# Designed miniproteins, single chains, continued (3), part 27

Each design is a single chain, and the fold is of that chain. pLDDT is the mean over its residues in the fold that is shown.

## One batch from the design tools (miniprotein)

Design m8977
Fold by ESMFold2-Fast:
Structure m8977 (fold): chain A 81 residues (1-81)
Amino acid sequence: DESALAGKFYDILSGKALDDNPEIQELALKIERALKKIEELLKNLPSLDPEKQKEALEELKRLAREVVESIENIEKLLLSS
């Protein structure tokens, strides 16, 4: 399920001692918040008028970029350890 995506990501990160690294924990929380907003926007998208759908798609692109950047930062921290 799409709604389980954030949970699966945390499960992966927890295998890398997520709780022992505050920087990784903050990035994981940032990803979780962004993914939850993406889920809410996608669920509401069919019920919006066309103009609001366009605005929602622009916000989705911003949130997607934030998720990718945060994942890349976590990767760098894990590889540096």
Scores: mean pLDDT 73

Design m8978
Fold by ESMFold2-Fast:
Structure m8978 (fold): chain A 64 residues (1-64)
Amino acid sequence: SLEEIKRKVENTLVRLYLEGRITPEQAEKAYKILEETGFDVEKARPLLEKVVSKEVADEILDSL
Protein backbone atom coordinates (compact mmCIF):
# COMPACT_ATOMS: atom_id res chain seq x y z
CA SER A 1 0.00 0.00 0.00
CA LEU A 2 1.05 3.67 -0.30
CA GLU A 3 1.18 3.98 3.52
CA GLU A 4 3.58 0.99 3.71
CA ILE A 5 5.79 2.55 0.99
CA LYS A 6 5.85 5.89 2.88
CA ARG A 7 6.78 4.13 6.15
CA LYS A 8 9.61 2.18 4.48
CA VAL A 9 11.00 5.38 2.93
CA GLU A 10 10.75 7.29 6.24
CA ASN A 11 12.54 4.44 8.06
CA THR A 12 15.30 4.35 5.42
CA LEU A 13 15.81 8.14 5.52
CA VAL A 14 15.93 8.16 9.36
CA ARG A 15 18.48 5.31 9.30
CA LEU A 16 20.67 7.08 6.71
CA TYR A 17 20.54 10.28 8.81
CA LEU A 18 21.46 8.45 12.04
CA GLU A 19 24.37 6.78 10.18
CA GLY A 20 25.63 10.28 9.21
CA ARG A 21 25.18 9.57 5.49
CA ILE A 22 22.63 12.34 4.77
CA THR A 23 21.67 15.68 6.33
CA PRO A 24 18.13 16.59 7.49
CA GLU A 25 17.87 18.89 4.45
CA GLN A 26 18.81 16.02 2.09
CA ALA A 27 16.24 13.75 3.80
CA GLU A 28 13.49 16.39 3.37
CA LYS A 29 14.38 16.98 -0.31
CA ALA A 30 14.55 13.22 -1.01
CA TYR A 31 11.10 12.66 0.51
CA LYS A 32 9.61 15.56 -1.52
CA ILE A 33 11.10 14.13 -4.74
CA LEU A 34 9.56 10.73 -3.98
CA GLU A 35 6.12 12.25 -3.24
CA GLU A 36 6.22 14.45 -6.38
CA THR A 37 7.20 11.47 -8.59
CA GLY A 38 4.54 9.21 -7.00
CA PHE A 39 7.29 6.92 -5.63
CA ASP A 40 8.20 5.96 -9.23
CA VAL A 41 11.75 4.54 -9.15
CA GLU A 42 12.66 5.54 -12.74
CA LYS A 43 11.37 9.13 -12.38
CA ALA A 44 12.85 9.63 -8.89
CA ARG A 45 16.36 8.24 -9.56
CA PRO A 46 17.86 11.15 -11.59
CA LEU A 47 16.29 13.74 -9.25
CA LEU A 48 17.57 11.95 -6.11
CA GLU A 49 21.09 11.75 -7.61
CA LYS A 50 21.16 15.58 -7.71
CA VAL A 51 20.54 15.71 -3.92
CA VAL A 52 22.38 12.60 -2.57
CA SER A 53 25.09 10.24 -3.84
CA LYS A 54 24.18 7.46 -6.32
CA GLU A 55 24.84 4.89 -3.58
CA VAL A 56 22.41 6.60 -1.18
CA ALA A 57 19.83 7.10 -3.97
CA ASP A 58 20.02 3.35 -4.72
CA GLU A 59 19.44 2.49 -1.02
CA ILE A 60 16.41 4.82 -0.85
CA LEU A 61 14.92 3.39 -4.07
CA ASP A 62 15.61 -0.22 -2.99
CA SER A 63 13.39 0.46 0.09
CA LEU A 64 10.36 0.90 -2.25
Scores: mean pLDDT 86

Design m8979
Fold by ESMFold2-Fast:
Structure m8979 (fold): chain A 84 residues (1-84)
Amino acid sequence: SKEAEELNKQAEELLIKAQELLKKGTAEDARKAKELAEKAKELAMKALKIAVEDGSSIDVINRSIGLVLSAIGLIFEAELQIRK
């Protein structure tokens, strides 16, 4: 659905921003990156639910799944960078 696609787009934009912050290498930027990645995970999970319920194409569903997994990976990476 259009709603799922828009949520996927928002999640992707947040993940790109989170990755930029992580590249800066500071604990402060890693905390901000974690916050953005957690928000992206929420949006991607909501997109996945809507896509499945609305009978969206497999491509939209797979994109939502990929974004959830990417967000989890970035959250983990940010946590490691915060803890050192």
Scores: mean pLDDT 88

Design m8980
Fold by ESMFold2-Fast:
Structure m8980 (fold): chain A 83 residues (1-83)
Amino acid sequence: YKKGQEAYLKGNYEEAIKAYTEEGEKGDVFAQANLGWLYIELKDYESAAKAFRKAAELAREQGDERMADVYESLAESAEKLAK
């Protein structure tokens, strides 16, 4: 999530999306969560829901059931905003 966060702080949202996506593909739960929040800021609620679902999936794979439940709730909320 560090590379994505640096791009975000510079205002380079396209670079932040790319970096968070790559970091999340490598199993970084926080990168996927930050990607979800960034999509919320951009009002892309459908992409936000997808990112939060991936964050939940990764958290569950890593044994963090509590964080998985949090991200599933965020994904559900984003899906309601997208519809």
Scores: mean pLDDT 82

Design m8981
Fold by ESMFold2-Fast:
Structure m8981 (fold): chain A 66 residues (1-66)
Amino acid sequence: MEEIDKLVEKAREALKSGNIEEFEKIIQELRDLALKYAESGDTEKAQYVADKIRELRKELEELKKK
């Protein structure tokens, strides 16, 4: 899960700096990882990534409300 956690942290840093393009790129990398984990049968990691993407997307939408 270290690779996933590093991407999640980078996504949060992109949000903090207002770099939406970098944030979207990282979200795409997370989606690609979730797909690879699902295809390899690692359903726990795939679900973990999906949950993190959902959290990050919620954080982005909350920033856009202001």
Scores: mean pLDDT 82

Design m8982
Fold by ESMFold2-Fast:
Structure m8982 (fold): chain A 107 residues (1-107)
Amino acid sequence: SDALRAGELANEAGWLAEKAGELAGDLEAQMLGGVAALAGGVAIVLATKGDDRGAGVAAEHGARSAIEAGRRALRNAKSEEARRLAEEAIRLGEEALRLARRALEAA
């Protein structure tokens, strides 16, 4: 479902943003990435239980947090690895946001 996939992508984007933040030395980006990963994980659990609406809300929160964390990490990136992880986090977060919104519209 769109809700499950949005949760999976938000979770992955959050972990990538957390790692990018760590490599960039940006504690706030690292923490926000962790929050995004947690929200994505909650979305997966809710979708698995058939709560597509709750999963969509959690995935949207996770996606927005991952995008913001990725943008912070990208601004402070000091290595090619940090830049790539941040860019990928933003890309996956934007896809998660798109799918989360579709899931909420269908619910």
Scores: mean pLDDT 90

Design m8983
Fold by ESMFold2-Fast:
Structure m8983 (fold): chain A 103 residues (1-103)
Amino acid sequence: AEAEAEALLRRAEDLFRVAEAGRRAAELYREDREKARELVQQLLAEATTPSAIAAAQELAAGLSKAESEPDVDKGYEIIEQKVRELERRGEELRRRAEELRRA
């Protein structure tokens, strides 16, 4: 159970780290789309675990979808929605890890 809890916590940490980078990318997207893209590309380059790579790829896909939107505000909402989704998944994994440690 402890090893399973640790694995879930590491996956949660990966999701929170990617979500934090995504939040910064969303803020940058309204001012400088190139910097937002660079931040996400750097995140992908630095991702080493399967969960971090998958989450970073999801964020990159979200950014690509946002860039295809003619409305900047809609693009921003797409990135922000992906960030919230990643944060919710991370919190769920953290809760499951805590339940395993108690049971």
Scores: mean pLDDT 85

Design m8984
Fold by ESMFold2-Fast:
Structure m8984 (fold): chain A 65 residues (1-65)
Amino acid sequence: MLKLIGAEIRIVAAGFEEGVSIGVRVENGALVVTLHSEDEELAERAARRVLEVGRETGIEVEVRR
């Protein structure tokens, strides 16, 4: 299990959406968030939220689908 701090937890929480599967890892100081959904629009919406919270917290975030 990945150990997250407050800002990273907020970024991951922003990606939670019913119908979207979320995976998280840290790589070279960046938070890598993987989002999968049968509904591309839901995955895209979750990705936008994750990136927005990343910008607000100053954490480097990479989103993968």
Scores: mean pLDDT 73

Design m8985
Fold by ESMFold2-Fast:
Structure m8985 (fold): chain A 79 residues (1-79)
Amino acid sequence: MAHTAEGNKYLAAGDLDKAIAAYSAAMTEDPRNAEAAHNLGLVYKKQGNNDGAILAYEQALRLDPDHEEARRNLEELRA
């Protein structure tokens, strides 16, 4: 999806606030977009917002229970 691609570009550039806005728009357009939810978690983790990261990774796992990377990242934040 275009918004997910935009979020990926902003995340790579370090524009974390713009990445959040783009991934949030992607999830609004497609509420089942597990990759957007997971990547939103990565952005929150980079900001040091561990609570936001946990919620985003939980959302990604709810949408895709087989999402290995989201599960591993969530376990790291809970430790």
Scores: mean pLDDT 82

Design m8986
Fold by ESMFold2-Fast:
Structure m8986 (fold): chain A 67 residues (1-67)
Amino acid sequence: MEEEFEREVLSALGLIYLAIGKMAEEKGDFKGAAESYRKASELFEQAGDTVGAEEARKNYEEAEKKA
């Protein structure tokens, strides 16, 4: 349960940072969005969520191009 709980917490944090990145991007803060997406990708990778990590990585790359 401890490892499962840790992974669930990491995945939830990844979703939070993904949302923060999206909001930053909507207000034109592409550098802030890229930083949030980077954190989200790392958190999803630690959680074993490859789909979430890939989504965050794509958002990071797009935000970085606009920064």
Scores: mean pLDDT 81

Design m8987
Fold by ESMFold2-Fast:
Structure m8987 (fold): chain A 80 residues (1-80)
Amino acid sequence: SMEELREEIRRLVLEEASLTVEIMLLYVEKKEIEKLKKEGKMPEEEARRELERLEREIERLRRRSEELRRRIEELLAQLA
């Protein structure tokens, strides 16, 4: 039904919004690590390892966000 379709879209939109927030928070962490490295407050190797971890997490969440956006677009087309 159209009501079930609308509820599914709403659920996916909220999930995508949540992922967007998580990605932004990981970028904040990335900037904090870069600053600590620049100020000599974090060892080079530790900073590199943490930045690589954060980049992998950001990429994973970005891919999930792209999948959700594609699914939302497909479902929105069905509401026409």
Scores: mean pLDDT 89

Design m8988
Fold by ESMFold2-Fast:
Structure m8988 (fold): chain A 68 residues (1-68)
Amino acid sequence: MSDEELEAEVNEAMARMWMGLGDLLKSRGDYEGAIEAYRKAAEIAEKAGDKELAEEARERLEEVEEEM
């Protein structure tokens, strides 16, 4: 296992955590916080090479922006 492989796994986990935080903040009406969390999730997912997770984060980000 290389540092690159470990970094990808850690980034995927972090992206999923940021996604969950975004969902939580959105459910509480903190739309600005949700936008920041989803943006971080998308960025980290892109770095991990997880295009599906990055796309999901962007879709959730757009949904929150439409509610503002």
Scores: mean pLDDT 80

Design m8989
Fold by ESMFold2-Fast:
Structure m8989 (fold): chain A 75 residues (1-75)
Amino acid sequence: EAEELIAKGIKAKEDGDLEKAIEYYEKAAEIALKNKDYLTASKAYDELAEVYKEMGDYEKAEEYKKKAEELEKKA
């Protein structure tokens, strides 16, 4: 489930494993988009934006934030 993958990503981030968090959030977004679950895909992209911001990759953080906002409009 996409929501379960988001929860696993949050736990990985809390444990300091940002790379594993990214992996979980990317898989969550992929599954959610395949199912046209735009709300869950938006949440996964918001979490990706937060992780990239913590890594200092502000360009990717802004990119994912914009993607999340566009999907939220479709939900």
Scores: mean pLDDT 85

Design m8990
Fold by ESMFold2-Fast:
Formats: C-alpha cells, sequence, structure tokens
Structure m8990 (fold): chain A 79 residues (1-79)
C-alpha cells in the first residue's frame, strides 16, 4: 500500500487515540473494551508501518509494541 506522509501521520494519530482509549479501559477494568481498542490500534499502526521510514518507522514500531503489550495484558486479565 502506498501512503503519503500526511496519510501516515493521520493513521498514527487515529491509532494513538485508540491506544489511549485502550489504556483507559484497562485502568477501568473494561477488559473487552481495552482489547477492542488495542486491536484497532495495532491494525492502524501496522498499516502506517508499511509506508513509514527512518525515525518515523522506529516511532511507529515502538507504539505498535506498546499496543501489543496492552492487548496481551487485557487478554490475560479477561482470562
Amino acid sequence: MKLSKEEVDELFFEASGHLVEARRALENGDYEKAIEHARKAIELFEKALQSASGIRKQYVEDMLEEARKLLEEAEKKLK
């Protein structure tokens, strides 16, 4: 997929919003909601990563790892 810098920034912004909502849900004990938002964040960060390069790629990779950790934590709490 070919994305412009502006499109990558937009995806990153949307993904970051979902990551914030996932953290809030996890803190509130809403594990199913945390899983939903974390999965959406991962999807959007993965899409952004396909078109990211240099320092931007490192930043997206770091946020993607954070989203994956949050998903795993929420899933463990639900089980």
Scores: mean pLDDT 82

Design m8991
Fold by ESMFold2-Fast:
Structure m8991 (fold): chain A 78 residues (1-78)
Amino acid sequence: MLPSPEELKMLEEMQKALEAGDYEKAEELAKELLEKNPENPAGYIALAEALKGQGKDEEAKKLLEENLELGRAFMAKA
């Protein structure tokens, strides 16, 4: 459950990219984070922010809707 040192570094670089307005780099970093931890909500939120920054609002909305339903289903089983 604790993020690895590599994940923490990726989160930091992703946050810096978002703050700099480099949404393309933020999207790449968020996708890489999700490959390492596909259930991490922070990765999906960051990917959605990066997509919105690029004007890909429909993709961002779809991603968040799919992630929210998955999260609710998981919590119901726990």
Scores: mean pLDDT 72

Design m8992
Fold by ESMFold2-Fast:
Structure m8992 (fold): chain A 95 residues (1-95)
Amino acid sequence: MIEELIRSLERAADAAIAVLRELGREDLVAEAERIRDEAIARLRRLAEEARRTPDPARQAELEREAADILGEAMGRLAALVAEGLAEAAARAAAA
């Protein structure tokens, strides 16, 4: 399950990075890459702990923590995209 969350995060980050590159915001691309890499590292640590524990209650706790990490990372990525789009819209309106 946590491995599925990692794949979902990778796809979402790739989509966000593609939009930010089209907007010419290399600074936001770098930030999106940092958010992706940090969240993936955290999720991989939880996945490894989940594989080592036979306790279903502990596995459920780790899965909930992984979902929270995904949600946080997705929110941060969405905020970067919103920032880039808002600035692009403002420039278009001012031109």
Scores: mean pLDDT 87

Design m8993
Fold by ESMFold2-Fast:
Structure m8993 (fold): chain A 65 residues (1-65)
Amino acid sequence: TYVKITVPKEDIEKVKEIIKKYGGKVLEIDGDVIYAEIPARNYEAFKKAILAIPGATIEEISVLE
């Protein structure tokens, strides 16, 4: 699952660690926006972890099968 994550700049490193923890891969970082690929099986838990960060948002951009 491909995702777009927007977080406060001070939380970018924390989000990178969460991506790695859930078996994901960082694709691109543009300012306070992070594009990542997350295994579909881990997405629901990952989404909850990201939304626990104040000011964080997450959206799915595409799914490749």
Scores: mean pLDDT 80

Design m8994
Fold by ESMFold2-Fast:
Structure m8994 (fold): chain A 99 residues (1-99)
Amino acid sequence: AAAGTATAPAVVARGAPLTLTGTVTATGAAYGSLVLAREDGTAVAAAGAAPGAAFSQTVEVDAPPGTYAVVATGGDDARQAGSPAYAAATANAGTVEVV
């Protein structure tokens, strides 16, 4: 199972930098990330870290206006951890509105 905590601005302008800060825990995973995802699970931005470590990464959000989920993910490789659709484990960590 994955678990995560995330701190992000509640609102971000399209094309502006978004800082994702938090901790991702994923049982058995070599990679962890916080992913900004559409309702269909498609990743629009991702910030990666070693599981269990606190991190802060700035990502550019080039996505249409709308509400996006912040999803904690875990996987055996960076690609699996970078997408909720492919991750071995996921957990909801918050939401961000793109304006």
Scores: mean pLDDT 69

Design m8995
Fold by ESMFold2-Fast:
Structure m8995 (fold): chain A 61 residues (1-61)
Amino acid sequence: MAMELYDKGVKAYAAGNFEEAIEYFQKTIELTKKSDSPKSRLIQRYAEAMVKQAKKSLAMK
């Protein structure tokens, strides 16, 4: 489930495991691309934003 992968990404991000967080968020995006529901589109946008934030956090390390 895309929401479950997103939640795992958020937990990894909060723990400072940014590379792991990016991997979960990318998997979330892959799943949401296969769905046309408004909820999936919203999750996809959040996951894409979190990938950018996690990459920025890796650069700041």
Scores: mean pLDDT 80

Design m8996
Fold by ESMFold2-Fast:
Structure m8996 (fold): chain A 98 residues (1-98)
Amino acid sequence: EDNIRLLKSALETVKKAIEAAKAGNRDEAIIYGTFALILLHEALKDPSLSEEVKKKIEEARDNVVKAMNALEQGNVDEAIKYFEKAIKSLEEAIKLLE
């Protein structure tokens, strides 16, 4: 389903954001975070999603936003923690759709 593809794309994009953040490439990490948010917003437009799946996608979105805010403040370690929380929520959402 298109939702599974969008969520898997968001998952890989967040992983790239973590890699960029660890490499000290703040601007690249923010670009990947922004792209992940676009994918998550697109997934949330599906009216057929269960409330449980919507909640997990929203948790992932909120954690990506917190990670990007941490990057803007120069707090790379905090940003990585929030991106990792977003990955966990995305993996849980994908599992519910499989």
Scores: mean pLDDT 88

Design m8997
Fold by ESMFold2-Fast:
Structure m8997 (fold): chain A 74 residues (1-74)
Amino acid sequence: TKEAEEYYKQGLEYKEKGEKAFKEKKYEEALKYYEKAAEYFRKANELEPSEEAYKNAIEAEINAGLMLMILSIS
């Protein structure tokens, strides 16, 4: 659906922003972007289940968890 496509595109955009923030060591920003990416990929997968949407959601959740761990020890 168009709605699932829009959510998936937003997920990809936030994933890219998260990766950029992570490379710049902006871990708080990276956390927020990875959380948004996970949210949108999950919404896309809920509307139109796909391996790609599911994998991207899990990956974004893992990356968000890693950011949270970094912030917890700093």
Scores: mean pLDDT 89

Design m8998
Fold by ESMFold2-Fast:
Structure m8998 (fold): chain A 86 residues (1-86)
Amino acid sequence: GIEELEKKIKELEEEIKKIEKKIEELEKEIEELRKKLKALDSKPVDREELLRLIGEILDAIGDIIDLEQKLKKLKEEIEKLKKEIE
């Protein structure tokens, strides 16, 4: 009964921590890619390189959005399980 719900909450909290770490890593990747884009502003633009960097930034943003949605669902599941224990 209750012990299984507590175990499930703990597992979901560990999953949340993993997702939060992955989001932080992707945010750092976006910052580094943004710096590379800014560095291109001072040279004749290689259009292929510019499009590649923009694509990588958009992909990383997409990954963050997907992870944020997973994070929201996990937090909602934890709140539901906590209400069942109360």
Scores: mean pLDDT 81

Design m8999
Fold by ESMFold2-Fast:
Structure m8999 (fold): chain A 71 residues (1-71)
Amino acid sequence: MKEKLIEILKEIKKLLESRGNESGVAAIDKIIELLKEGKIEEAKEEVKRLAKALSDIPELEELAKKLEEIL
């Protein structure tokens, strides 16, 4: 599960980089580090914040829902 989540986060990071969303990229990097450190509760909270932010972008709304379903 953790590896699959990290892979999805990396894909979203690439999309956010192409859009110039530096704050979104930083949020994803933080989530990946929290997951690597085993801070699952903090990672879960950051994913929910990211999903809410991505829901403001219609074309990324489905990815936001997928993130929430995993955690």
Scores: mean pLDDT 73

Design m9000
Fold by ESMFold2-Fast:
Structure m9000 (fold): chain A 84 residues (1-84)
Amino acid sequence: MAAEQLQAFAEALLAAGIAPEEAERLRAAAEALKAADSPEARAAAVQAALTALAAARAEAERSGRLAEFERLFPELDFEDMAIG
């Protein structure tokens, strides 16, 4: 996943007011991905981003805003991206 896409997702979540804390974590993961110079650092940044996205989706579901979240990220398959 590209760092630019992760930053766009974070900005969309913040604009919609969905899981702002997780949106900030997603932005941090995007910056970490941009700075990653090794496969391990890149994998860690991607893992952080996937964790933040999954948590943001769970928060949207808890708040009754899951359909709105899914409309913002129609191409994102959380089941295929989740670890375990």
Scores: mean pLDDT 75

Design m9001
Fold by ESMFold2-Fast:
Structure m9001 (fold): chain A 67 residues (1-67)
Amino acid sequence: MKRLLVTFPQANINDVKTELLKINGVNVQSLGQNKLQVDVPEADMDKVEEIIKSKGGEIQKVAEALY
């Protein structure tokens, strides 16, 4: 599982959060008005990155989540 730190300077964070939560196994935590922490199964990384980029998000950090 991967952990992403993402910022959305131009997007509605609640809309992005709702879209990401439709993916089975994805967890999303709000860290501020325009910042999300997203936990993603490795198999769904491409799909999650596509959603983030489509909403104008910037992936600032990628880390391994220890589960």
Scores: mean pLDDT 77

Design m9002
Fold by ESMFold2-Fast:
Structure m9002 (fold): chain A 74 residues (1-74)
Amino acid sequence: MEEERRREEEERREREEEERLIEISREGLRAGLDIGIEAALLKKPKLESPEVEEKVKIMERGAEAIIELLKKKS
């Protein structure tokens, strides 16, 4: 009986991890879109601004989360 509960907890933990990875992935995509829109609207994009650097880091974390999700499904 306890072994089944442990498996259910593991499945719940995996679901929570997947949900968190999905959220991080979505945040990364949003940050990437913000940078892309700014670059498209501005003739000279300010790629060296601190705000863009923060968005790039969020985008990188999102990309890493997507890679981890793909590895789990492979």
Scores: mean pLDDT 71

Design m9003
Fold by ESMFold2-Fast:
Structure m9003 (fold): chain A 77 residues (1-77)
Amino acid sequence: SEKDVEIVRQHAELYKETGDKAEIDRLKAALKHEDPEVRKAAALALGELGVPEAVPALEEALKDEDPEVREAAREAL
């Protein structure tokens, strides 16, 4: 849902403010969400943050069933 997409953006902003690695774990979990819009938002957020620990999760997202999620992962890498 749009609310779940907004929650993903909030996790990214919290990481920018706090450096809390738990927010990165939340974003990596969002790459497996049932809603492709949430997975897409998570991939873009992780790419913007540029955290190396997210690279394996983003590489897995390149195989996502949704072409927009795959494109977001490609842009993030």
Scores: mean pLDDT 85

Design m9004
Fold by ESMFold2-Fast:
Structure m9004 (fold): chain A 56 residues (1-56)
Amino acid sequence: SLEAVRAAFATFDRDGDGTLSAAELAQLRSLFDSDGDGTLSPEEQALLDRFLAALA
C-alpha cells in the first residue's frame, strides 16, 4: 500500500511544491488512521513519519 500512499501524496500536493499544508497533512493522517478515531497509534505515526521522510 506504500505505492498507493505515494500516489495519494501526489494528489494532496496540489501546488506541486513538495510541501503539505496543515489541511493536506490532516487528510494524509486520516489515511493512516484506519479505525477513524482521530488518533494514530505509535506504529501508524512511525509509518507516516517514514513516508514523509522518504518524500522529503
Scores: mean pLDDT 63

Design m9005
Fold by ESMFold2-Fast:
Structure m9005 (fold): chain A 66 residues (1-66)
Amino acid sequence: EYTEEEIEELKRRIIELAKEIAELKKKDPNSQELKEKGEELDRLINELNRGDPQLTLEILTQGYMV
């Protein structure tokens, strides 16, 4: 069970990590760091999806646009 504060913290982390992944993808799409950050992003998205599936979809759209 997640509080609203925990959900907002997950949202913030997901958006920030997605921005980092986007920058790494431009510089080195085959880097080990990109793979590791991608795995971390997947874990955070799965965690948020357990709390709020609808918000997870909205964040994926927002994170991609950043």
Scores: mean pLDDT 71

Design m9006
Fold by ESMFold2-Fast:
Structure m9006 (fold): chain A 55 residues (1-55)
Amino acid sequence: MEVEKEAEEVLKEMEKAGLLSPTMKEYMQRLVEVDPKAAMIVVESMKAYLEKKEK
């Protein structure tokens, strides 16, 4: 649940920036359910990219 909330927020920002396709979003949502640890690694990378691009 907590990991899913964090991932959902980051995925929304990625989608808003045009960096996330619907297919990739679905894949990431499934990854959060199946392997939350791996999903968090990807989400942290996405978050860092968004922070760099927004600044």
Scores: mean pLDDT 74

Design m9007
Fold by ESMFold2-Fast:
Structure m9007 (fold): chain A 73 residues (1-73)
Amino acid sequence: PSLKEFLEKAEEYLEKGREAFEKGDFDEALRYYELAIEHVRKYLLGTGYTDEEAKEKLKKLEEELKKLEEEKK
């Protein structure tokens, strides 16, 4: 498995998370966002955290997850 597969999986999970959020399935959306964040983190670990674009994506995903948790309340 290549490091690129982690980013591809993160993208897939992010799409599913956003779709679930739009449908009001907040628990499902949270799970998919957590999976997306996990996969971006795995990619960054493999690169030694040298990919600035992926680090920015991780930061944005963590911000979106926090907002999604607030919406669930």
Scores: mean pLDDT 79

Design m9008
Fold by ESMFold2-Fast:
Structure m9008 (fold): chain A 74 residues (1-74)
Amino acid sequence: MEKEEEILKRIEELDREALERREEYTEENREEALEELERLTTEVLELLLESNDEEIREQARKALERLEELRKKR
């Protein structure tokens, strides 16, 4: 159960970080920020997508969509 809690918190943190980063970064470092966020977040989210828990997978997919939005809005 502790492992599930950690995974859920990580998903929420990554999703929030992606959104926060979008507002904070400037044009000059925007691409770098998005690439780093995508790399780290994607690795974790892909792990979470393997979960049997539908809710965890849903949150992981939502976070991946957030990353796409950040990249799209660049």
Scores: mean pLDDT 66

Design m9009
Fold by ESMFold2-Fast:
Structure m9009 (fold): chain A 72 residues (1-72)
Amino acid sequence: MEEALELLKEAGEAWEAGDLERAAELLERAAALLPPDSPLRAAALAALAGIYREQGKDEEAAEYLARARAAA
């Protein structure tokens, strides 16, 4: 849990810096450490969907959004 929270904080810092690639990598790692029923995991997956949409990767964005909804 603590490690996942640290990754989420670093992802937020990367997002603020405009480094979407780094933010996505950190969010993927955070989501992997969180339980499938965790609201934080759902939030991380939704944020990933947002990043992939910004990059024009609509299929990947849809996949992460579906995973986020399954966790909620």
Scores: mean pLDDT 79

Design m9010
Fold by ESMFold2-Fast:
Structure m9010 (fold): chain A 86 residues (1-86)
Amino acid sequence: TEAELEELVAELRDLGLESVSNDGTVINAAGKIPGDKVARFEDLIRRYSEDKVKAAEAIAAIRETGTLNISLTVKGVPLNLSVEVV
């Protein structure tokens, strides 16, 4: 529902992502996440990503590299993530 996408956007902003947009057809989220919020970001990816294998790969990538550039699907809507851990 729209409310679920609004909650996702609110959670992304609470993580410290400054560049978050939602037009109802695509969600874009970009920015830096403090290291102490990485676990919350991982849980968000696990909860919202439709593709659980892709979610696991994204979490592995951010743990290994500290950066993530990926497109996930949430309730049929693309979520484009460009994130750096600081």
Scores: mean pLDDT 83

Design m9011
Fold by ESMFold2-Fast:
Structure m9011 (fold): chain A 70 residues (1-70)
Amino acid sequence: GAIEEAKKLLEEGERLIEEGERLVKEGKELLKKAKTTEDVARGIGLVLRGIGLIFQGELLKEKAKKLLEE
């Protein structure tokens, strides 16, 4: 049913957001301590990847809301 499908989407979305937030935090910490161009590039890459996962997770949560609200 719609409730079970929405719950799965919410759980998946929350996992992606948590993973993305973790990557953003790691990237920010790396950038804060960066001593080389390679560190800067890696830090930026982690932040961008994390933002992408957060966006994907929020989209899944929005789909879940739509299932519950028609």
Scores: mean pLDDT 86

Design m9012
Fold by ESMFold2-Fast:
Structure m9012 (fold): chain A 65 residues (1-65)
Amino acid sequence: MKADEYLEKAREAFKKGDYEEALRYVSEALQIDPRHREALDLAAEVYEKMGRTGEAEALRQHAAD
């Protein structure tokens, strides 16, 4: 699969509230492209929804680089 395909699946899981599944797909996208801004942004949103705000902030700082 391409990184964009995993990102699409991650977004679908996020819409359903399946945050663990969303993180799994985002992780796969980032394994293919570690600088994929959309995947990093989505990972930060998922962590915020899970109450892991510190991890979300770290990802937002990384995406800004």
Scores: mean pLDDT 78

Design m9013
Fold by ESMFold2-Fast:
Structure m9013 (fold): chain A 71 residues (1-71)
Amino acid sequence: MSAEEYREKGIELAKQGKLEEALKYFKKAIEIDPNYKEAWKDYKDFLEKFPGAVPTEERQKLIEEADKKLA
């Protein structure tokens, strides 16, 4: 799978309420292409919409990392 495919699957899983699976797919997308700004944008949006998907401290760090990639 490409980074784009992992990103798209992450969005689909999030819509289904499969938050842990969605998180895994978003992480895989950014691991494959760390400069894929669309993946970082959607990952940040996911973390902001579903604050319970990840522990609070981990969530804050991930959002901060996404902001740095999008700057």
Scores: mean pLDDT 79

